# Designs tried in a protein design run: designed miniproteins, single chains, continued (5). Part 26

Each design is a single chain, and the fold is of that chain. pLDDT is the mean over its residues in the fold that is shown.

## One batch from the design tools (miniprotein)

Design m16927
Fold by ESMFold2-Fast:
Structure m16927 (fold): chain A 60 residues (1-60)
Amino acid sequence: MEEKIKELEKKAEEALSNGDYDTAIKYYREAVELAIEAGDLETAQRLGRKLVEVMEKKVA
């Protein structure tokens, strides 16, 4: 599960570098869901903060 979370985080970062905020939001959401399912609250909180930052950039 940790490997999948890391993969999704990388895909989200790639989408951000391309200015594709919608794709980045999608991958960060999936990563947060997996972290919650794994009981990894620290990773879920960290990824949740990144998700909020991306959402703020999209509406700014």
Scores: mean pLDDT 80

Design m16928
Fold by ESMFold2-Fast:
Structure m16928 (fold): chain A 65 residues (1-65)
Amino acid sequence: GILEEILKLLKEHVDEETAEKIYKAIEYAVKNKDEVVFRAVKAEIRKLLPEETAEKIIELMEKAM
C-alpha cells in the first residue's frame, strides 16, 4: 500500500530507527486526520532527505491523507 511504499523510501535514505519513527508519525497523522502532526512530519522529511525524494514521499502522504 501507499504507507508501505513510504516506509521503503524512508529506509533507503535514513537509518531503520529514524524511518520507523517518521513512519509511525505519518500513520498517526493519516489515521487521525491530524493536520498539525502532518505538517510537522512534512517539515522533518524536507530536512532529512534530498528534495526530489522528500517531494515524492510528501506526494504519497497527501494521497494517503
Scores: mean pLDDT 85

Design m16929
Fold by ESMFold2-Fast:
Structure m16929 (fold): chain A 55 residues (1-55)
Amino acid sequence: ELTEEQREAVIEAWSAMSGVPRETVRDYLEGKLKVSEDEKRRIEALARAVASGRT
């Protein structure tokens, strides 16, 4: 599970890279939105990178 700070870092990075609004990325991470499997995998890979300190 990500800390709140790590979650915000993922939201910021994904929004900047994809052009998706930060609110939409936040809603996905909170489980309020369903995204494609490809988008889900990319966001989760970024989340794991942040959690492991690789970013």
Scores: mean pLDDT 70

Design m16930
Fold by ESMFold2-Fast:
Structure m16930 (fold): chain A 61 residues (1-61)
Amino acid sequence: MPTAQEILDEMRAFVERHFPELAGMAEQIVAENADASAEQMRALRDTVLALAADHARLRAA
């Protein structure tokens, strides 16, 4: 399992690569949860990716 910092970095890079318009949202969520455990970061990553996809879909509509 990756560390919390590795998960945060992966999540940020993923959003910047696939959803650059939503990078700011990912950065904000990461900053608010910087002290979270790796387990919490995995759950947060899944939530962030789901929200990013949902936001992009709403924007595209």
Scores: mean pLDDT 67

Design m16931
Fold by ESMFold2-Fast:
Structure m16931 (fold): chain A 87 residues (1-87)
Amino acid sequence: MDEKLKQLVDQRNSLQKQIDESSEISSQQAAQISGAELRMVAAVNEGDIDAARASIQEVTDLLSTVTDPSLAQQYGDLLLQIAELKI
């Protein structure tokens, strides 16, 4: 489990870097994405998989407005896999 979680986190970090390098995000968009990510982290910490899925979808939808939708979907899929392993 730890090894798979580490691999997923490493993949998420690599994809996050790719999104950051390919996207210019306004301060308002950055605030919206950060808010959704904070809600996701809170849901995962509370073990609420339904709330985690909703927050991950919000992050994915927001990212799809600032980057390639296929990259946003891949990022969302990684977040969901990480959340399911932690809950």
Scores: mean pLDDT 81

Design m16932
Fold by ESMFold2-Fast:
Structure m16932 (fold): chain A 66 residues (1-66)
Amino acid sequence: SLHEGDVAAAGAIAAGLAGDRAAAEYHAQKSVEYGGLTPEQARALVEAALAGDAEAAERAGRKGLS
């Protein structure tokens, strides 16, 4: 469901910001499977989060623009 996709996208941001690429990619892929993120959004979100840019990661996922 979209809710599970949103939870997975949030998990991808948290893992990426912590520097865990494998966990970030896993959660981003789960979000794609649940219909939350597109594959393109998932890649952009993971790379932004791993770079330490939480705002860019949120924009890529279209979650909580701050």
Scores: mean pLDDT 79

Design m16933
Fold by ESMFold2-Fast:
Structure m16933 (fold): chain A 90 residues (1-90)
Amino acid sequence: MKEELLSLIDKAIELVKEIAEETDPFRRDVLRALLTMQLYIASKIAKKEGLDEVAELLEKARDVLFNSKDPQKAAEEVIKLLEKAKEILK
């Protein structure tokens, strides 16, 4: 299960980087929707496994994506939160 969580977080980090470089607004919205779903699923798995700190980091990443008006600052903050979650899973 930890390996599945780690894989989901790695995919989320890649998706954040893709969103930051995407110039088409429609494609950016699709990628953001996928990222939001991935983070939601990962946070639910983390809670079920008793990994509360990982779940909190994933929930914070979703909040940053939803509430931030600065896409670049949001991307950097989300990546840092996801990398911290990966360190806990090691």
Scores: mean pLDDT 81

Design m16934
Fold by ESMFold2-Fast:
Structure m16934 (fold): chain A 59 residues (1-59)
Amino acid sequence: SLIEEGEENFKKALEAAKQGNLREAARYAQKSVNNYLKAGDDKKAQEVADKVGQAALQS
């Protein structure tokens, strides 16, 4: 489902951000945001952007 795809891409984005791989983090974050937006979950899409951005700043 779109929600399951969004969750998987979110996990991949967070792991990439933690490793300092900002290009891969952005790629997976964009996929996750798109999955959640298509599912009608705007709040979760915003959460993905916020948390991945926060993790990237830690790296």
Scores: mean pLDDT 85

Design m16935
Fold by ESMFold2-Fast:
Structure m16935 (fold): chain A 67 residues (1-67)
Amino acid sequence: MSEEQLEYLAKKYGISPETARRMVELAKELLAQGKSELEVAQELARRFGISLRKGLAIVLDIVNGEL
């Protein structure tokens, strides 16, 4: 993933680029393990202190190829 894509995600969700990178890496890892979009969103919410709705939005952006 490019630094430009991470900066875009960071601005979109109001997080640092470093946090955005960590969230995307974790989300992709969990999706690769066969976790559902909801399970991945719950884990992002738990680990990064974000709402479940925001976590789900990030997961959907990844699944739809926005990230």
Scores: mean pLDDT 79

Design m16936
Fold by ESMFold2-Fast:
Structure m16936 (fold): chain A 61 residues (1-61)
Amino acid sequence: MEPTPEEKEKLLAAALEVARQMVADGLAPEDVLRMLRGYLLREGVPEEVVEEIVEAIRREL
């Protein structure tokens, strides 16, 4: 399933909020990115979209 640009933006915003909270809780950024990748893949997000989201979050952390 190909998400719309709006759906990708919402996914990115939600994932970034979770990532920032996890880093604030003392998790290493690399561990946070690994956990988010695994979560999004399990939820059925396409691998290409997951990599776009993970890369965008890495730039913000």
Scores: mean pLDDT 79

Design m16937
Fold by ESMFold2-Fast:
Structure m16937 (fold): chain A 61 residues (1-61)
Amino acid sequence: MGMENAVDHLLEHPEFIPPAVKTLIAAGKLDQARELVKRLKERAPDEPEVEEAEKIVEEAE
């Protein structure tokens, strides 16, 4: 499964963006969480759930 499939799914259901990012961080996949947020921000920079997910990743660093 490609990152783009995950991005497409999450942009159709933005309420799942913050919990998905938190799950990746909890699993020790911080680099994957950063890449996911970067891809989401490139496609939907003004989405509130993307902004929340970016803050979650920044707090985990």
Scores: mean pLDDT 80

Design m16938
Fold by ESMFold2-Fast:
Structure m16938 (fold): chain A 88 residues (1-88)
Amino acid sequence: SLEADYVVALATMTLTVAILELERQGRLEAAERLREFQRRIVAAFEAGDLEGAVRALEEAARFLEEEGLLEEARALRRLARQLRELAE
């Protein structure tokens, strides 16, 4: 789905912004953790595993909440919901 491709692209961009912000703050371990989530989301999506991609997005959002990046976490939760609706 072109719409699902767009949602995953937005999620990837949101994670990239969060990674750069964490690196700017010197939080390199947290930034690498987000890169791992980004790779998992893309790999699941490319494999056609939309449920796996949604789970990885929700885990990434939780991690962002724990790290205090509340705006990025909120954005990923919206994108996870959109992707879940497209998988139905």
Scores: mean pLDDT 89

Design m16939
Fold by ESMFold2-Fast:
Structure m16939 (fold): chain A 74 residues (1-74)
Amino acid sequence: SPSAAELAKKLLKVAKERGFKLSPEQQKLLDEAIKTDDENKLAEFVQGMNAQDPEEAGELLREVVEEIIKEGKE
């Protein structure tokens, strides 16, 4: 299973590739999750995105899961 830092890195990559515009607050939460491996910062980011736009949050999370699966190939 990926760490919070690994998940946060994938979220940043997928958001950038999709043209998902992160707020300065959202960017800070992901940066902190990457630096500290803090699952609470990652959870705050996900909760904030879901509150703002649950459909787009669901799409972003789906693409992150797909990236993890692709990289998990032997």
Scores: mean pLDDT 78

Design m16940
Fold by ESMFold2-Fast:
Structure m16940 (fold): chain A 67 residues (1-67)
Amino acid sequence: TAKEYFEKGKELFKEGKFEESIEYYRKADALEPSAEVYRNIGKSYAKLGKLEEAEEFYQRAIALEKA
């Protein structure tokens, strides 16, 4: 389920496996998009030093919360 993918992504993030974390967050997004999923993708990109991608997903999270 989307929740199971999201929880696995959070586990991988805590382990410092940021690229794998993004893969699981993207699997969650494909089933059920949410601001929380986008925020966590953004955090993972920030940890990888990909600040432009991080900012993009933070903006997507904000846009979804305003809709």
Scores: mean pLDDT 85

Design m16941
Fold by ESMFold2-Fast:
Structure m16941 (fold): chain A 72 residues (1-72)
Amino acid sequence: SYAAVVVRPKPGQREAVRELARALGALAVGEDPERGELHLIFPAERAEAVAEALRASGLAESVEVVPLPEAL
């Protein structure tokens, strides 16, 4: 199972968020330029800990965990 950690970086902090995501082991990083969001894909069991780390970092305006459907 996977989850998306949807992050809205603070102005100028997009690259810092990407670097932190890489360090935390993100499987994929997508961008939604219309919403100014990064969509970070993690195993579902790690998503909440990652979201807490991002909230604690001070780099993000918002952090949300969105469960992804199981692909079968």
Scores: mean pLDDT 81

Design m16942
Fold by ESMFold2-Fast:
Structure m16942 (fold): chain A 74 residues (1-74)
Amino acid sequence: KPLELGLEGKESYVEPLVEALKSEDIEVRIQAALALGVIGSEKAIEPLKELTKSEDEEVAETAKLALELIELKK
């Protein structure tokens, strides 16, 4: 369900942050996952779920934390 109520600013960050989750740099992926969790966008749930399957322990833990942050905002 699209929203047109000024959420555009946060949504524009969600798209590049989701792309950053696929970065080869672990630090970039961690920062992107954390930012998505803080934003709390439901659209970030699916890409964060995929990131929890990452081979990088720190990335997977950060993705799990971000998902928990989004769930807390429920």
Scores: mean pLDDT 74

Design m16943
Fold by ESMFold2-Fast:
Structure m16943 (fold): chain A 74 residues (1-74)
Amino acid sequence: SIAEAQKLMAQGMEAYKAGDYEKAVELFKQAADLAKDVDPQLAAKALMNAAAAYAHMGDYEKARELAREAGRLR
């Protein structure tokens, strides 16, 4: 549901603020999967947040991949 996706987004942001970028990526990807068929803009936001977390980990290739995927949803 959208409510579940929003909860995962909030949990992902908490992990991101704590510097736990691996957990943030996992939570944001789960939020994107739940949202992509019902709220593509929320899914795109989740993927962009996951891309930011990958960039913090130095994984710029995965960051670019998720940013491109997010762009296709908008």
Scores: mean pLDDT 88

Design m16944
Fold by ESMFold2-Fast:
Structure m16944 (fold): chain A 70 residues (1-70)
Amino acid sequence: MFSPPSPDSEHSPDYRTQVDRAIDYIRRDPNASVSQIQNTYHVSNMSILRAAIVLGNDRVVQQAMDRIIR
């Protein structure tokens, strides 16, 4: 109850900027969890997956895919 829901229409017009921010975070902390990145920047799992693929970080790719598929 103390966590307000996301605002309406949080549509991400700047998907590329979200991916770039996720890339920067993962580059600084290659052991970062998907939850840490998502909580820090409020980015989608898809943005994190794209960033991890670009960086070749298989661990983060696996975590992001697991959350998307399951």
Scores: mean pLDDT 71

Design m16945
Fold by ESMFold2-Fast:
Structure m16945 (fold): chain A 90 residues (1-90)
Amino acid sequence: ALSPQEVADRVVFLAADFLDDALAAGRISEAQRLEAMGLVAEAARAIREGDLERARALLREMADWLVAQAPELRAGVDAVLAEALALIDA
């Protein structure tokens, strides 16, 4: 099984990779990327502290916020969220 630190690192990587691609494609702004990564950083902290309910809530909040800002990203956001939640639930 992955350690809490390894889960946190993988969740951050998945989110950062997706957001960097969205920024490069012009789908989000630099400010939107920074705001999303702020929520991801808080979720990563919650994972490291063992507060998995808070981590899941923060990731869902970030996903809902991103889809509200850029509805065209919905399918990609849903896929990344599902993968991140599966890592937390393993």
Scores: mean pLDDT 88

Design m16946
Fold by ESMFold2-Fast:
Structure m16946 (fold): chain A 55 residues (1-55)
Amino acid sequence: SKREEVERLLAEAEAATDPQQAVTLMAKALHESEKVEEEVRREATQRVRAILERL
């Protein structure tokens, strides 16, 4: 499902050691989150913010 795809991309971004790879995965997760419910999109946005604060 699209929700599972978003979750997978976010998990891969959180595990990424290379900042450029993390950014690419975050962008893909946010793009896919546009196709799912608003709650999933909000969660994706919050998790992306947390990743960016760690980089």
Scores: mean pLDDT 81

Design m16947
Fold by ESMFold2-Fast:
Structure m16947 (fold): chain A 65 residues (1-65)
Amino acid sequence: MPPQPAPAEVRELLEQARRALEEGDIAKAREYLDKAQALMSEQPFPDPAAAMEALALASKIAVEE
């Protein structure tokens, strides 16, 4: 059974994190990613697509730190 899609807030935070990373603003990308991960941790069954996106962003941010 497919899990419920991520809330709009999670999607927007991940999008803002990606945009910040594309703009070279690593600090803002980290802040948005942290907020998105906090919201996802409140979900009993997080969306796998959102989780994978967050993991990809975290990996990119980690190599910049």
Scores: mean pLDDT 74

Design m16948
Fold by ESMFold2-Fast:
Structure m16948 (fold): chain A 86 residues (1-86)
Amino acid sequence: MVTAEEAQALAEAVAELAAARAREEAKRRPLSPEELAEIAREAARAAGAEVVDVEVEELAPGVYRLTVTVRVGGVTATAEKVIELE
């Protein structure tokens, strides 16, 4: 049985992994919001999470809000991460 706390921790881990991968990729080339969303989906798959939704909002040039919603064992959790790309 997956707890809401475990699902929330996984959602947060996915968002953090996506942010780390996006920062690394941004050193090589500019990233679009669509590319950032794809990185988040890949991060979720790597973590073994089912993706329900991924939203990317541009807050300012190079600053994005990533919202990831995942499902684990029938439990749904959402995490937000602000990502600054140079």
Scores: mean pLDDT 81

Design m16949
Fold by ESMFold2-Fast:
Structure m16949 (fold): chain A 88 residues (1-88)
Amino acid sequence: MKKKEELIKKVKEMSDDLIAEYEAFGLRDEAAEVRKLTDEYIKKINESSEEEAQKIYDEMVKQLEERRAKSPIAVLKEAVDAAIERSK
């Protein structure tokens, strides 16, 4: 299905960016959670109608934004500072 394939591609692109950032900062558990969330939403998109797929995609975007908000920049800064300390 044309629309579902495009939505799945966009979900993967957004999730890959967030996963790469988490892994770069040593937040591997957070990266794993984003992978699981992505897999769940891809399954939902595949199982839904085209109209429902758009709503599921919108929910996924919101969930990714909420995860970024719940994993505050302060946590990332602490991880970066700890990595810099260990590198010295």
Scores: mean pLDDT 74

Design m16950
Fold by ESMFold2-Fast:
Structure m16950 (fold): chain A 72 residues (1-72)
Amino acid sequence: SLSPEQLEAEIDYAFAVMLLSLMEKYGADEDLAKRAIELFKRAAEAGVITPEQAEEDIKRVEKLLEENRKKK
């Protein structure tokens, strides 16, 4: 069974993945990007995902944010 802390970390990861998917479809917002990055970091710290997986997902968020900045 999952501890409350582990369950919260799993939910944080799911939310981060959802935010990334939305930003891929609709463009990156700086506030949403920052939130997604923090959630991926928390998920890695809790052992829900590997640090390597978190780094890849964070880089994807940062790339989308950079692309959005270049279009303005």
Scores: mean pLDDT 83

Design m16951
Fold by ESMFold2-Fast:
Structure m16951 (fold): chain A 93 residues (1-93)
Amino acid sequence: MQLPRLTTGDIVNLIRSYEEMFPNGSLADKLREIAASVIGLTDADLADLDRVLSPEEQQAFLEALSEYLRKSAEEGLEEAKKRAKEHLEKLKE
């Protein structure tokens, strides 16, 4: 399938959207790590919103993200449960 061309601005917007949806999750940080490791984009590169991803880079990024999201759904639920318990314990103190 041909995907539309993504820019670094699109990736930044995606990361920010996931931060807002999952504020206590590691997903936004993992998105940045995937961008750096798979495409070679750093946080400094992501600040330059003018980079256009190649089709190969885009496909590799989206595949890595999809795999991570599948794994993170289970891990994120476990972490959310732990954080809720910690919050409740602090309220009892």
Scores: mean pLDDT 67

Design m16952
Fold by ESMFold2-Fast:
Structure m16952 (fold): chain A 72 residues (1-72)
Amino acid sequence: SAMAEEMAKVNQANQIAAQAYQDLLAAPSEEEQEKILKKAYEQITSLVGPEFAKKIITSVKHAVEASRERAA
């Protein structure tokens, strides 16, 4: 069904977001972080559209910031 296909895309987008989160935590510079975010946003946008992709990427950014604040 179309709904199952859309759910599969959301699951793929969430997997990309999880990988981006790990990559961002390991990224040594702001330049590398921007590259990771841009790539993840483009990939997620192709799956779920720009509005939902922005929401997912914003959640990833907040999660990274929270992890770094605890490590500082």
Scores: mean pLDDT 86

Design m16953
Fold by ESMFold2-Fast:
Structure m16953 (fold): chain A 64 residues (1-64)
Amino acid sequence: ELETLTAEEAEEAAEVLSDPVLAEFLRRIAEALRRGDLEAVREELERYREYLEKKREEELKKLE
């Protein structure tokens, strides 16, 4: 069963490999989930969200 789920996780990771910072955020979230630390998961998700918003702003500036 894990083998089937691993394929989907690998695909998602591959899409983020073009951005190593996003890959690092996903790894931290996965590690926090594995530990069962829901507070850490929430905090990492908020940091990840802030990073995505910042990246979006930078992309918009590149179009100017």
Scores: mean pLDDT 65

Design m16954
Fold by ESMFold2-Fast:
Structure m16954 (fold): chain A 93 residues (1-93)
Amino acid sequence: GHMQDQAIAIVDTIFAQMRSQSDAAVRARVAQIARILDAIGQRAAAAQIRSLLSQDKATLISRARRIVHDAIRSMSDDQINQFIAALQQMQQQ
């Protein structure tokens, strides 16, 4: 639905911005996304992303983005609302 599309658009913007950031900044941002996913009940997706934190920047961006997209498609409306709010707060930092 439109909420999933909105969440995907925000996620894609964040991951696109990561391409120009340092390896350390990307790792920190991806770890923050994993914490957000865990907090809203997407524990499996969070665990998968955490397993990738030692990977190189390009692999980390590509694989984490895929996991987040798959997680969004399985989210309830309540989870999507919480996720969008948390991502928007993260973008203001």
Scores: mean pLDDT 89

Design m16955
Fold by ESMFold2-Fast:
Parts: sequence; structure tokens; C-alpha cells
Structure m16955 (fold): chain A 66 residues (1-66)
Amino acid sequence: TELNAVVAKHTKRAIDAASAGNDAEVEKHIDELEKALRELGAPESVVENARKAIRTVADIEKARAA
């Protein structure tokens, strides 16, 4: 699924950035996910849920790395 592939790609990048302690890069990948989902025509509710999920996973990874 194209949506699943896009979410997985940006989530991995956000996790990698969070592990490195690069908050700016985490925000960049969250923004890129939001943009990519909107370009694919995803409903706003799907975009918001995906943004929230990726932020949560990145925050957990940052906490583990700290």
C-alpha cells in the first residue's frame, strides 16, 4: 500500500533522527510525512493521526536514547 510505504519511510527517518538527538531533523520528517500524505489525497483525519503517531514513536525513541 502506497500510504503504508510513505508512513513507514518517514517514521523510520524520524526514529533515526530521534536516536541521534536531532530534534530539527525529527520535525522535518514529520512535516515531510504530512506533505506526502496530503499529496496522496489522504483525508485530514488520516494526516493528523499519522502525524501524532510518528511524533509519539520519535518521542519514545528520544527518551530511550537519552
Scores: mean pLDDT 82

Design m16956
Fold by ESMFold2-Fast:
Structure m16956 (fold): chain A 56 residues (1-56)
Amino acid sequence: AKDYLLRIPGVDEELADKIIEKFGEEGALYVTDEQLLEIEGVDNALVTMIRSFLGG
């Protein structure tokens, strides 16, 4: 999951770690837009990019 997140434009290692810590490696693949927005430093454009890659 972490390596998968790191391939998304705008996701650095610190943000990938925060996503994995909050939702788990398996949960990060099924996270909603609203859940991603709960992470500090995540804006609507980054949510769209992450969701397209993980849940699109």
Scores: mean pLDDT 72

Design m16957
Fold by ESMFold2-Fast:
Structure m16957 (fold): chain A 90 residues (1-90)
Amino acid sequence: EAEKLKKEAMELAERAAELLREAARVAESDPERALELLEEAERLAQEAGELAKKVAELGDEEGAKEVLEKLYRAALELREELARAAELIE
């Protein structure tokens, strides 16, 4: 149960991370596409977070932490790439 939910949460977190990286890559050239990718990534990240909470409630706090760390790392990568893109514009 917890193991299966953790696997599902990790898969959603990885998918969200991939979409965030793609959004960062196209933000300058295709901002409309970037916004669509960000919206989808937000939806997947939200679902992964809800599953991580359930994993923790079932007693796998380390598993929940791994999912949250995956999402946090992806958010940091997006933030850094957007900051870099802004610097190139200005």
Scores: mean pLDDT 77

Design m16958
Fold by ESMFold2-Fast:
Structure m16958 (fold): chain A 55 residues (1-55)
Amino acid sequence: SVKEKLREVIFEESELTLKIMLAIEEGNEEKVEELVKESEKLTEESKRLLEELKA
């Protein structure tokens, strides 16, 4: 269902946020940039799923 997919994406976003915070603490700018780009993709997917849920 759309709700299950949205929950999965939100969970992936949470995991990715923790990874970004750890990369910042490590001072690894390249890894932060890579993870932020992945986060942007997940955010776009969650927005799409949220629109489907509201329809």
Scores: mean pLDDT 83

Design m16960
Fold by ESMFold2-Fast:
Structure m16960 (fold): chain A 85 residues (1-85)
Amino acid sequence: SKGDEAKKKTLELVEAALRAAEAGDIEKAIELLEEARKIVEQNIDVLESGPAILGGLDSVLDALKNGGVEGAIEGLRRIIEFLKE
C-alpha cells in the first residue's frame, strides 16, 4: 500500500539519520530527517500513526539543531522501534 511504502522509506531514512548522528555528521542527519518528515507529512492520511511519527521527527530535528545530540539519538531509536513491525 501507499502507507506501507511511505513507512518503509521513512524507516530507511531514519535509520540512515541515526547512523549519521552517531558518526557526528549532524548536518547529514538533519538533511535525512527533513526528507523523512516531508514523506510523513505528504502521507499523513495513509500512514498509521502519522501524526505521532511527525511529532517525533520534529522533536528530534529540534534537538539536533540545538546541540542535543544524545537526546536526538534516543529519540531516533524510539522512532525506529515504533516503525518496525
Scores: mean pLDDT 87

Design m16961
Fold by ESMFold2-Fast:
Structure m16961 (fold): chain A 98 residues (1-98)
Amino acid sequence: EKLPNVSPEHQAKAQQAIDLKNKGNEAFKEGNYDKALNYYKQAADIYFLLINEEPDNKELWNAFGVVVNNIGNVYQAQGNYEEAIKAYEKAIVIYNQI
């Protein structure tokens, strides 16, 4: 649909999502679970936007699944097992799109 390859905006959004995921990983390692959850959710929102533009991009689906799985890990660490299970189930559904 678009001209093939590099939209500078697409590349910038993908990098922003990676940076947010990395900030989430740092916050999780520090035990700041609320901060980790906020960063991962922001990254997930960006990946979801990108996959709506490129639904056949397996790398974006995989990145989205990884972030949603990390949200599950945060909920598990918080003792929110019901929310952790829901996030893990969502990650499985996302991976099945690949």
Scores: mean pLDDT 85

Design m16962
Fold by ESMFold2-Fast:
Structure m16962 (fold): chain A 74 residues (1-74)
Amino acid sequence: MEEALEELARRAEELARRARELLPDEVSEEDARRAAERFRAMAEELAKALGVEAARERMEAVLAQEREVLAALE
């Protein structure tokens, strides 16, 4: 379970890094770091409320949507 949450946190960090790489003037290093921290906290809260599997699916959907937005900026 901790492994699944860690995977989500890692993906969130990758997206935050990419967002900063594509939009360095709009996304500061602190903003990217806060976004990653928020995703991790959200994943933990959802896991407690909905169970780890449901939380993972919801977070994966959110990360996929954000990745799609960032891909459009590349």
Scores: mean pLDDT 69

Design m16963
Fold by ESMFold2-Fast:
Structure m16963 (fold): chain A 66 residues (1-66)
Amino acid sequence: RDEALSEIVKQASKAIDYARKGDLEGAEKAVEEAQKIAEETLGPEVAEGVRRALTTIVDMERKRAE
């Protein structure tokens, strides 16, 4: 459980970092990886929440970076 959460956080951090650098493809792939890990370990409802939260954060970082 904690290992899976750590990996999800790692992928989330990568997605945010890629979005800040303007690498939207890298950000999207990191979001997909985080969602996949969440789906396999925490279930589809949690995976949906993770995807929505990370997609929102990535979109906000994109808009702030302009």
Scores: mean pLDDT 78

Design m16964
Fold by ESMFold2-Fast:
Structure m16964 (fold): chain A 77 residues (1-77)
Amino acid sequence: AKEKLEEAFRLLREALRLMPTDRERALELFRRAEELFREALEELSKAPPEEQEEARELYRRLAAELEPLAREAAAAL
């Protein structure tokens, strides 16, 4: 679950970087990241509470790191 979250955020970061120059590739990476998020959430729903909490903390950290990049990408559109 955590590995899939990290991979999903890695793809999102790459997609945001590509958005100004390769929009089609960026959108493909967004779609793949969304699928990984869905799988990670499904796995977490079956995980022990401690692991779920750790994954939520990881998600919050990764989302906070991505938020400035997402704003820059949105502003460039």
Scores: mean pLDDT 75

